# Designed miniproteins, single chains: the designs that were tried, part 100

Each design is a single chain, and the fold is of that chain. pLDDT is the mean over its residues in the fold that is shown.

## One batch from the design tools (miniprotein)

Design m3470
Fold by ESMFold2-Fast:
Structure m3470 (fold): chain A 76 residues (1-76)
Amino acid sequence: GIKKGLEYAERAKEAVLEGNLEEAIEYAERSLQAAKKEDPKAAAYLEEGIQALKQGNRDEGLLYISKAIKRLKEKL
């Protein structure tokens, strides 16, 4: 659900800021699974963020995860 998707996305953001990209990817993937059926736009942002983090692009990953967080918050 949206609430659990938001919780995981916030944890992914924290992991990015701490420099733990592997943990950030795991939380972003959990957020994606929680949100994908209920908010396809948040899911698309999470997919872009995950791809960026897998490439080591911290700034782009943070940008997309932050967009997903904003989208999920606006839906609550």
Scores: mean pLDDT 86

Design m3471
Fold by ESMFold2-Fast:
Structure m3471 (fold): chain A 55 residues (1-55)
Amino acid sequence: SAGLDAGREGGLAGLAGDAAGATAGSQKMINSGTPDGRGGGIAGRYGAQEGGLAA
């Protein structure tokens, strides 16, 4: 439905932004050799979910 599609797209856009941020962090992490940058993607997932639910 249109309502579900709109909410889903909002959440998906948030996820895409968060994934891009996590990817940038991961690239720097690879240079430093620390494996925690990718963990930030989980926090981004929850942030996007909250945004979708609020919208």
Scores: mean pLDDT 49

Design m3472
Fold by ESMFold2-Fast:
Structure m3472 (fold): chain A 50 residues (1-50)
Amino acid sequence: MLDPELREALKAQGIETEEEARKLPSTPVTAKTADGKEVTFDARAAIRPE
């Protein structure tokens, strides 16, 4: 259920490494996806569950 587009959206938020994204707290983050939409999701949950 993790779209690679969401991972790229996290990079736009200033998160360059997946490790940093994984360390983020469960907070709602609004980012524009590659399909041109703005979605609100938990930054931590949007990446791998590990």
Scores: mean pLDDT 58

Design m3473
Fold by ESMFold2-Fast:
Structure m3473 (fold): chain A 74 residues (1-74)
Amino acid sequence: AIEEIVKLLEELAEHLPPRVRAEVLGLVEKIRAGELSADQLLAALEALRTLVESALSPEDREILDRIIALVKEM
């Protein structure tokens, strides 16, 4: 699950503006370091969704929704 979440976040980051991309890559680093609980990760992803909602294509939004669903299964 964690490796899939990281891959999807890195893929999503490539489609985001540089400022938001840096935020997503910082989240990936924290996930890899084991610094986030599932609840903290979910809160961060919901905040990211709000931040990027107007900038995401429908396809990228589906990627983000899949990431959130995977975290909820943790």
Scores: mean pLDDT 78

Design m3474
Fold by ESMFold2-Fast:
Structure m3474 (fold): chain A 63 residues (1-63)
Amino acid sequence: MREERAKKLEELAERAKAEGNYGLADVLYAAAESIRKGQDEATKSIAKFLESIGEKEAAELAR
């Protein structure tokens, strides 16, 4: 479950990078890595940030 969420976030990051949004891509890669490492507080902070910028799908994956 965590691994699949991380992979989906990495897919969203690759899409953002392809669209030239390197800042969003970096945040999404960071979210995927924090999930893989079990960094719950970091993951929550990133999810809140993603929600604040309207990235609801990514925020849901990070929770």
Scores: mean pLDDT 80

Design m3475
Fold by ESMFold2-Fast:
Structure m3475 (fold): chain A 80 residues (1-80)
Amino acid sequence: SDAIIAAAQAELRARAAPLAEQAVELERQGASQEKLNEIQIKLIELYIEALEAAKKAAPEKAEELEKMIEKLKEEKKKLE
């Protein structure tokens, strides 16, 4: 159901919050773009993991979720 998918995504986004805070702090400290990209890649990977779990839990939404995962994987490649 939509509620189960939303809850799973929210939980994993909450787990990503410390990485997001670290990214902001590194940017404030003048960290290199390479280090900032590394943190962003980790955040994208956590979000992809959330969508993969949602896809497994709700196979009827697999096509929609796969399109979202593909877009995130492309975004990740641009940061590498």
Scores: mean pLDDT 79

Design m3476
Fold by ESMFold2-Fast:
Structure m3476 (fold): chain A 92 residues (1-92)
Amino acid sequence: MFVSLEEAQKAKERLDGLLAQIEATLASLPDSQKEAFIDQVIPKLREWIAELQKLQEAALKAGDLETAQIFQEMIKKLQAKIEELEAIKASL
């Protein structure tokens, strides 16, 4: 499947929305439930990083540097969110 620059941009916008929903859900949960939620979310974010890395590699091989850059930015955002979630869990 070919991913266009427009599709990559829309995927990034959906990612930003999903990360905001994760933050809102964490803020609404009692501390006793936050660890279980984080433990469910982190593996899914790691799986998403793996898929984005494949898409980034494919874009780089095709010479589509703009699309590859969007996937790289998405990967960095997901990695930063995992680190934030692990820090929250460690403070519980």
Scores: mean pLDDT 85

Design m3477
Fold by ESMFold2-Fast:
Structure m3477 (fold): chain A 72 residues (1-72)
Amino acid sequence: SLEELRKKIEELAKKLGISVDEIYRAAVNERFRQELLSRAKTEEEKKMLEEAIDLARQYHEYRRKKIADVLK
């Protein structure tokens, strides 16, 4: 669900010490995604960051589908 995705993204953001907004931005901006990944100091942090960004991409796709359905 959207709530589940949002919750997981928020938890990962807290562990990584970054804002949820930065994760959502990285999901739609490849240049910013690469910049965020370069800030990861450990393999574990990089993996968590990549997971959070992937979840944010799923969240955006899900919302886009719902909006498209409502428009017509």
Scores: mean pLDDT 79

Design m3478
Fold by ESMFold2-Fast:
Structure m3478 (fold): chain A 64 residues (1-64)
Amino acid sequence: NALEAAIELARLAREGRIDQELAKKVGESVNGDQKKAEEIGRQAAREEGADPEEVASAIVNSAL
C-alpha cells in the first residue's frame, strides 16, 4: 500500500539511496493523486528520520 511503500522509500533515502520504483508505487497506490502521495511521503520521511523534501521530490520525479 502507499504508506508501506513510502516507509521503505524513506528508510532507503535515510541511507542515501533513492528507489524510483518505490517512489512510483506510492503515486500509483493513491491512483495518481500526487498531492496525497507527497503528503504520505513527507509523513513517512519524518517518522523514519529522512528528509521530507527529498522523499517528496523522488515521488514527483517518478511521475515524469
Scores: mean pLDDT 81

Design m3479
Fold by ESMFold2-Fast:
Structure m3479 (fold): chain A 96 residues (1-96)
Amino acid sequence: GGSVAQETLDLGLAQGGEVLEEVRNKDGTVIAVLVRLSPTHALLGVSGGVPRETVEGLVELARQAGITRLDVFGSGRGVPLALEAARRHGIEARVV
């Protein structure tokens, strides 16, 4: 089956979103994705095994892009990492 990050990518594209960054592992599986839905709103998809550095990098990219709100998709360790990173960068994050 697809990863949560792949499902987030598919959902974001279905809503007409712009992919700001997609991170794949060596096997080509999407492990993290940042999809912009508006100038200030984005979806962040994170798989359970995503590295902390990857999550930090995507949240920093979101901040640099002017994102102030993140909808976070995931169910494992990636979710608390994303929420903590968003809080440090002053971004409102909610789990979907």
Scores: mean pLDDT 87

Design m3480
Fold by ESMFold2-Fast:
Structure m3480 (fold): chain A 95 residues (1-95)
Amino acid sequence: MLEELLEAALEATKDVPKENLIAALKALGIEEPPEGTSKEGLVGEIVLAIWKLLPGKSREEILELVRELGERLRKAKSPEEAAEAVKEFLKEHLE
């Protein structure tokens, strides 16, 4: 289950810079990850954060949400845009 979400998230974020992933994690309420955390590790933390923030969603719903967020992060041109993309995403799905 988690591995499937991680694979989908990695594919959706393959072209996203590490700085944008770190900004996304901070926007999700996660403290700055340790220096040297791999891109795969950052993406895994994002997946886990989405899973925790959206309890009761089906696996298919979580996969769609992970892909949607990944696409938004791919379109972000800066860490600030990545953080705003996460905030907008959370507004649409939590409120």
Scores: mean pLDDT 77

Design m3481
Fold by ESMFold2-Fast:
Structure m3481 (fold): chain A 71 residues (1-71)
Amino acid sequence: SAEDQAALDKAVEEGRKILEEAGATPEQVERFAQALRTLGQAYLDDGESVEDAVEMVLRAARVVANHLKNQ
């Protein structure tokens, strides 16, 4: 739904901020944000709740951010 897409959009933008705070370059932020959107959309397309899709996107963003901080 439009509401589900808006929630996913918000989660991806929150993920961008998590990556930026971790010191990601603009190119890294764009690349990983696209991957986060793909992941969240896949969850929605598979019939998962928007809450689960959002949680997974934010969890993935935190994992990527931790990886980038250790570079």
Scores: mean pLDDT 87

Design m3482
Fold by ESMFold2-Fast:
Structure m3482 (fold): chain A 55 residues (1-55)
Amino acid sequence: DATQLAAVRITNEAIKVAEKEGLEKGLEYARQAGRDAGLPDAVIDAIVEAVKALL
């Protein structure tokens, strides 16, 4: 499932951004990358919640 693979990749990269630059920048990255990848809003919201939960 291409959507799930994109979501996992974006989540992992957002966590790396958050660890280096802070949570706010990680969440901004997740939203931008999700939109750029054409992910549904519900999937982008799930990525944001996953990043928050994993940090």
Scores: mean pLDDT 83

Design m3483
Fold by ESMFold2-Fast:
Structure m3483 (fold): chain A 60 residues (1-60)
Amino acid sequence: SSAEKKKQAALAIERSDAANKHFIELMERTEKDPEVIKEGIEAMQKVNDLIRASLAKDVA
C-alpha cells in the first residue's frame, strides 16, 4: 500500500530529525569552535533535505 509506505517514510523523517538534534547537541558539547559547529549544522541540513526529497520520490 502506497499509504502505508508514505506513513513509514514520515516516521523515518521524524526519527532522522530527532537524531540530528541529538547530534547537534553532542557537537556543541564536544566542539568549542562555533564555525565548526555552524559548518556541521549546515552539512546536516543539506543531507536532511536530500533524504526528504528522496523519500518523497520513493512514496510517489
Scores: mean pLDDT 73

Design m3484
Fold by ESMFold2-Fast:
Structure m3484 (fold): chain A 70 residues (1-70)
Amino acid sequence: MEEEEKEALEKLKKEVEKLEPKEKKAAEVVIENQEDDSLTVKEVAERAGVSQSTASRAVKKLLEIALKLS
């Protein structure tokens, strides 16, 4: 179970590396705070130091990557 989750995270991180630098930074904030269900797009933007539109795009791309890897 933990090994399967680690493999999924490794694949997710590799796909995130292909994102634009600002989108990658926002995606990394989401991954680091995956246990925090209260994390909003606004908080992701503030923590990553990017615009809310950039954070929203990063979250959408991250979800699409996660769905592709499932």
Scores: mean pLDDT 75

Design m3485
Fold by ESMFold2-Fast:
Structure m3485 (fold): chain A 55 residues (1-55)
Amino acid sequence: SAADEEELLRLIQEVDARMSPEERAAFYAELQERMDAGASLEELIAWVRERLAAL
């Protein structure tokens, strides 16, 4: 949904603001792998939230 797309973009902005360049490189590699594996938008949002909570 549009709301889920907006939430994912908001979370990606938090990644860019809070993670180091090394952490961001690892994050984007994992994001790409999950998208290539067919992860849903809901699954991606949940995963990004977990990654941010682990900081």
Scores: mean pLDDT 86

Design m3486
Fold by ESMFold2-Fast:
Structure m3486 (fold): chain A 118 residues (1-118)
Amino acid sequence: NLRVFYLLGYLIGLLVYNASDEEILEAVKKLLEELQSPEVSEETREKALALLTKITGFPFTSADIDPEVLTKQLLSIRLGLQAAYPTLKEQLIKWMKELGVSEEEIEAFLKGFESARK
């Protein structure tokens, strides 16, 4: 389940560090593929989708999302995420704690986020 939060952090990091649309689409595809894995618990899926809902403002209740639709939604909020950057990590940690995400999963998310920096 750590991989789900790592991939989610990596995706948000790509948006903040202004990665290409192609890199963001590929990261979206990898995240949705992992969320659909039979090894991922329903609890982990629900927490990850709830965090995506908080970040995007779009209600995600299933991992059966079109990757292009999710990519378009994420690109539409990119400038807002970049503007929030000085406080974004604190806000994301707060939301993950409110959702009951474990400290290990939060650490995996933050590692993913930092790995997007070039």
Scores: mean pLDDT 83

Design m3487
Fold by ESMFold2-Fast:
Structure m3487 (fold): chain A 109 residues (1-109)
Amino acid sequence: MKEELEKRPVLPPHASPEIREAYRLLQDPEKREEGVRRLVELLHSPDKQVRYEALALLVDLSQDPEYAKLFLPYREEIRPPLEEFLKSSDPQVRRAAATLLERLDEAEK
């Protein structure tokens, strides 16, 4: 079996360069943990749009229990930005943050 890194971009066309870079690292199984760390760092970005895009991608990836477990070492770094998102006036942002927190708590079992 040969691993090929040549894949079509599956990110939204308006995704920030930093998000696209993190996603590219996640496509390589050997660099997946580095990609997760990079994505967690982007939750602390001064750019609100980048933080939201990082949240959305983390929620999507956390559907896979393998990825959810990779986020556990970073749960204390993830929690403060998620608590801020839980206070958002946007119900979709609040739901995304709640979903990610629930999946992290489930993965901790």
Scores: mean pLDDT 75

Design m3488
Fold by ESMFold2-Fast:
Structure m3488 (fold): chain A 80 residues (1-80)
Amino acid sequence: SSAEVQAIKQMIEQALQAFKAGNYEEARILAAQTLSRLAALGLISLDEAGALMTQLFAAIDAKDGEGFEKLLEELAAIAS
């Protein structure tokens, strides 16, 4: 539904804000929650969610803002 898409996009925006604020732990939690919701809606498989989780966490660990934002844009596209 459009409401689920809006909730996912809000979580994506919150994850990016947390990263930009240097709150990397909160960014990890929000990224994980976003992937869990996408998987629960059947928009990605569990294997895809695991692969995306690994990539998102690697970007956070590297403090790679460009890579993290690009991955979040991919999640937003999946939700659309």
Scores: mean pLDDT 89

Design m3489
Fold by ESMFold2-Fast:
Structure m3489 (fold): chain A 83 residues (1-83)
Amino acid sequence: MKRYLIRETNREVEVENFEEALAVYGGLLIEEGRVDPKDPSIIDVSGTLLGELLGRDEVDFRNPEDRQAFLDAVKNHILVPIE
């Protein structure tokens, strides 16, 4: 199990991997009304937010380098890993 701190809410989550932590965060965005469940996917919202953090460049999730930059930005600004 891995633990992550959701920086905006100061909520800790215990999950098997980072993808599950992202899913929990996406659910919180929907609950807060920041994402319309009829509009964008959780992945699209995450990509948009991380694109802004990366300087508004298009995020190509197929590119391993862009994926790594995405993960680093998430770890620093959204989902902080806890030992």
Scores: mean pLDDT 61

Design m3490
Fold by ESMFold2-Fast:
Structure m3490 (fold): chain A 70 residues (1-70)
Amino acid sequence: MDAGEYARLGAEAAKKGDAEAAKEYLQKMLDTGTQAGRSLGRAMAGNAGLPAEAGADPEAVARAMAEAHK
């Protein structure tokens, strides 16, 4: 499974309000160690209203995304 698939699964979990599952998928996205994973993390942080640097913090991004979906 690539970084893009983990990003998609994390976003879907957050939309369901499951911040724990979203955090785990976003962590796996970053654990791929790829430029794509880092770029997706930054984009997801920005979309959640966080600084791009927060893309390295999957828990913060997952919580913000789940909160936005309430």
Scores: mean pLDDT 78

Design m3491
Fold by ESMFold2-Fast:
Structure m3491 (fold): chain A 105 residues (1-105)
Amino acid sequence: SMAEKRRRKLIEEALRWIERQEEKVRARLPELIEWLKKRGLPEEKAEKLAEDIAEGLIRIAVAVAAIAILSEEGIKAESVEEANEAARRAIRELEEAREERRRKE
């Protein structure tokens, strides 16, 4: 029960941090689109590429947050396979929590 409460707080802090990273990325999106257009991309392609880059950066933020949670919890893995499984599970948990939070907006 204590471990569950601590985990919930870590997830909540991680979600707030991810939201801040997403806001920073979104705020720079118009600049990125204009930069790509100046480099010769048509507007539609510039917008799609900028969105793909933004999504990639946000996925990295989720992965970083997941690793930080695992580190804070002191999770020990006896193999690379166990470490990868723990990381993938933590990433999925954060992505599900982020999706749930977006639906409540």
Scores: mean pLDDT 84

Design m3492
Fold by ESMFold2-Fast:
Structure m3492 (fold): chain A 92 residues (1-92)
Amino acid sequence: MTIKITKNGTYDVNEGDTVIVDDNLTVTLNVYGDAKLIVGENSKVTVIGNVDATVTSILGYNSLGPPSVLNIKKGYAYTSDEYGNVIKTKIS
């Protein structure tokens, strides 16, 4: 399914979803399967692993930075710090 996000908030992402995040947003994505992510300019995305999954960045700027493929582990949150590093935090 294609999910278009135009507002800040928390959204569920299921297996096979394509998520399109608009510009200048702050969003949290609860990941339940392999998905594709398109992040707009200046958007901040936190990815929460509810299952082990692969999230592929197709295009645009993303707060996770390179690489374009992120291997999500169940029980972890993925954010970007102020230096552009991907921060993996265990949340159980």
Scores: mean pLDDT 74

Design m3493
Fold by ESMFold2-Fast:
Structure m3493 (fold): chain A 89 residues (1-89)
Amino acid sequence: TKYSSEQLRRDAEESLRAAEENIRKAEEALKKGDKQKAVSYLVAAEILVVAALTLADWLEKQGDTATAADIKARAQALLKRARELAKKL
């Protein structure tokens, strides 16, 4: 499958949005004491962050280094937030 830089950018943005939403849902589950749901949402968020990082690496290889750097920074921030939530489990 051939990815264009435009498609890579769209897929990375979608993965980041989905990761942030799963982290938000994990926070809500933790507030309700639902540890099982919190774990499920955090696992989903981690998978989505890894997807965004992978897409950013392909953007960098295609010469879109600025967009790749932005996506990587945002992905790392989401990973930090997810790890902080996991410590509350």
Scores: mean pLDDT 88

Design m3494
Fold by ESMFold2-Fast:
Structure m3494 (fold): chain A 101 residues (1-101)
Amino acid sequence: SKKIKEIEEKAEKEYKELEKRNEPEKAGKVAAEYVKELLELKEGKKYEPEEAIRKILREELGADDKRVEARVRIIEKGLSLEEVAKLREELTGKKYSVPPP
């Protein structure tokens, strides 16, 4: 769990730094990298970010193929900070909130 906490802390720091961003793709990249690093730690092998997200959505969250592909497409186009927070909640089971304005 210590290494998982380090990955989470890194993602939280990046998430806070994105509060002033104007590019949704940066939030999507943070979410994709977070999922990839978490899965690589769990499985002991490297993943592309899209494959890591597909694996988690299918195997750990029980999402169907249409839901998986929709999520991957959203991440490729970028996500808002709120959407990143929701994705992170789904992956970790922890509640996250968008930073105040």
Scores: mean pLDDT 61

Design m3495
Fold by ESMFold2-Fast:
Structure m3495 (fold): chain A 75 residues (1-75)
Amino acid sequence: MEYTPLGSYGEVEGVSPERLERQRELTKRVMENLSALEEIARENGEELTPEKLGELSVQAVENARQGLTAEDIRK
């Protein structure tokens, strides 16, 4: 039988699997967007200072919330 144990999705103490999956997907999108933005900045010859990385992190979160993927921002 095909059973996926609840614990295989991480720490599930009192949290629903659906909520954890939504959080994982959002986090994945943010991380993918951040990586793509860092690559684009590097290709443009921009220096990745801590201040710049902070700006890119904010953009990554905004893009992920709007449903944009890393592929959508790469050309």
Scores: mean pLDDT 71

Design m3496
Fold by ESMFold2-Fast:
Structure m3496 (fold): chain A 146 residues (1-146)
Amino acid sequence: MKVLIVAAGPSRIGAITAGLLVKKGYEVVVVLLGDGEGAREMATTLLAVGAEAVYVGLSLEEVRELMKEFKPDVVVVLGGSEINLEVAEIARELGIPVIAVLPKDAPEEVIERFRELGAEVLLFDPSEDPLVIAERIVERVEEILK
C-alpha cells in the first residue's frame, strides 16, 4: 500500500509518521512544498527512515503528475495552508482519500473547507508529543486502507 505525505515545509510529525509507516511495510513518498535549507535537511532524514522518494519544491502541477504516477492509496496533508487545500483538491479530483492533519486551533473555515473536499480531518494539540500525533495519523491511515 502506498502513502503520499505532503507538508508545506520541514515537519517532525511528518518524519516520525513516515518512519512508522515504512516500519509497517507501507511504500511512503514525501513532498515538501518548500525548498529552503531545512526542507533539504529533512529530505535526508526522510530517506534515512526509509521513504521511497522525497521531493522538494514541487509545483501543484508536478504534485498532480506525481499522484498520477505514484498512485497513492491515501494522501496525508500536514497543515492548513492554502497550498495544502489545493493538494487535497487534486487528490479529490483523482479519487484518492485524504487525511488533513490540522492543529486544534486551526480556523473553523479551514477545517470546513477540508471536510467539504471529502478529507478526513485529524485535529491535534501542538503541545502533544509528536510521536503520539504520528501514531494517531498511522492508525487513521490503517483504518482508511482496510
Scores: mean pLDDT 89

Design m3497
Fold by ESMFold2-Fast:
Structure m3497 (fold): chain A 70 residues (1-70)
Amino acid sequence: DEELKKQLEEEIQQQSQQLLQLMRQGSAQVAQAQATDPSKVPAVQEQVLKQVEALMQQFGDWLQQIEKEV
């Protein structure tokens, strides 16, 4: 199904862009923490990791739902 393929590609592209943006923002936050207060770095890293994991899980759940519907 060409329509479904196009929707899937657009969703993957959007999720990939969101992930890249999150990683860039996270890297900037870690760099800022290292410069101002290095003791905050582990907490910032853990927060970014949890956000990435949540996004990946949501996307995985969505893909699995589509697989069951087709």
Scores: mean pLDDT 77

Design m3498
Fold by ESMFold2-Fast:
Structure m3498 (fold): chain A 72 residues (1-72)
Amino acid sequence: TASGLVQAAKDSAERGDLDTAISALKQALSQAKDAPQSVLDLIQQGIDYLKQGDVDKAIQYLTQAQQQLQQS
């Protein structure tokens, strides 16, 4: 599930495996293609923060995306 891929990305980011986290988020975007744009934007912000090395902010945005995915 897209929510499961976001969780896997959060776990990978916490381990410092940013490449694996970004890969999982790209798969989450593919699976959540029909999700609201707000969810896609939150996942993209997570990717952007991971690219900057800001893991804490990435996890905050990904947690919001995951919550919205579970409410649909």
Scores: mean pLDDT 82

Design m3499
Fold by ESMFold2-Fast:
Structure m3499 (fold): chain A 84 residues (1-84)
Amino acid sequence: TREEAIAAAEAHLLALADYIASLSEEERQLMRENLKYADPASRAALERLLEASTLPPAEREAALRALAEELVAEALARGEEFEL
């Protein structure tokens, strides 16, 4: 279901955000600089992921849930599975 897809996407994004939060600020800055090489749609999602990674846990969870809902809705509209 859409809800199951959103839950799976949220779990994946939370794992990625935890990894990014474990990096140094210099490493996160390099990731932000490298976003210019990503396609525009992926860039927007990655920017939101990077921003969410520095938030407190409750705010991070809420931000990543919202991102997961948007990404799943976009993927389903195109007939694609969500993949970040």
Scores: mean pLDDT 78

Design m3500
Fold by ESMFold2-Fast:
Structure m3500 (fold): chain A 100 residues (1-100)
Amino acid sequence: SKVEELIEKLEEALERLVEVEARIVANPNATMEQRIAMGATVVSAAMFVWIAKHNPEITEEELEEMKKLLIKELEKVAEMLAETDPESAAEIREIIEELK
């Protein structure tokens, strides 16, 4: 179903974002602002996945809204990383395209 497909996309995005966060946290050149923004985005993704999996009445419309909110947060983080960590920024942009 479309609902199951959207939940799977959010779960896959969360898994990849956790890996990106780990690299940013391990990077001594990352700013505190970048670390906080990335951490906040991972928390948002985790909350969306948790809500989707624990609400049996979750609608396609609600999942699409969660996806849009996550994409907006990811776009901001990618912009913050563009000059100092272009590789992580590129990976976040790939996650955005896969979510669309």
Scores: mean pLDDT 88

Design m3501
Fold by ESMFold2-Fast:
Structure m3501 (fold): chain A 63 residues (1-63)
Amino acid sequence: VSEEVRKAQLLVIEAQKEGVTLEDIARSMGVSVPMAGAIIAALIGDGDVETVKKLLEKARALK
């Protein structure tokens, strides 16, 4: 597990503490909740911190 994977996981945890839900993320992307979950899991696994940040920022803007 890379440092970037842990960093991406921490970003999601922090967003959840702020009340951002998977449904908020799904709405920001225009996809279903299960698809949003799969996309987020894949991005975390790839250590794609930048894309995770952008998705969480969009979800926060809709909150």
Scores: mean pLDDT 81

Design m3502
Fold by ESMFold2-Fast:
Structure m3502 (fold): chain A 80 residues (1-80)
Amino acid sequence: SMAETIRLFVLLSELSEVWLAKKRNFPEAVQVAIAENTIANLEALGVPQAQIDALRAALAARDWDGFIAILEAILQQELA
């Protein structure tokens, strides 16, 4: 469906932005802003609260590898 396609594209876009910011070592304030925007967009898409809470915890810890791993898990679930 169009809604499923939109969710997939948003997840891929957000994952790519967070991944690139981390890999290119963007300033922490920029990485935080991207992560906060990612969480807001995923909340709007109806991602389960448990996954949102996990993303917020990773953001609070500045654990970018953990944040990316959670996004990858959400994407894998959406593709199933």
Scores: mean pLDDT 87

Design m3503
Fold by ESMFold2-Fast:
Structure m3503 (fold): chain A 62 residues (1-62)
Amino acid sequence: MGSERIDAEFEENREQYIKDAKELYEKAQKDPDPVRAAVLRVTAALLGAMAGLSDEEIKKYL
């Protein structure tokens, strides 16, 4: 039984994943190394997906 307590924790974790995804995407845009930039972008997209975001939703955030 998870109820409101788990819902609150899940929302906090989701917000953290979205925040981390945005930070990684910004770092990817500023990274001079194209290989690292690609890895950061993929990682940001994966974090967004783990937060339950679709590719279209990720594009709205990033």
Scores: mean pLDDT 72

Design m3504
Fold by ESMFold2-Fast:
Structure m3504 (fold): chain A 102 residues (1-102)
Amino acid sequence: MRVEVRGSTEPADRLYAILEGAVGSGAELEDAARTVAPVKRADIQVDEKRREARGVFTFEEPLTVEQVVEVGRALAEASGASRVTLLGYKDGEPVLRVVIER
């Protein structure tokens, strides 16, 4: 897997995820994120025809950059996605972008 990280080192309390080449359920993706950190809320939409998924994950505690990368890896493994893009937010402000490619 190739990993690209851009942005600040500030912890993110919310992640917006875009998965391409993904197959799976929202529950499987939420469970994958929960293996890294406690998830307070997840809102996930899967488009089986386009092999795409989008999700918003709100965490109980802000995630470090390392934990955001781990969430991306977990989502890629659970979904089989060829590409996972995570946009990290802190207090509604964008702080981080992580891209994981197989």
Scores: mean pLDDT 85

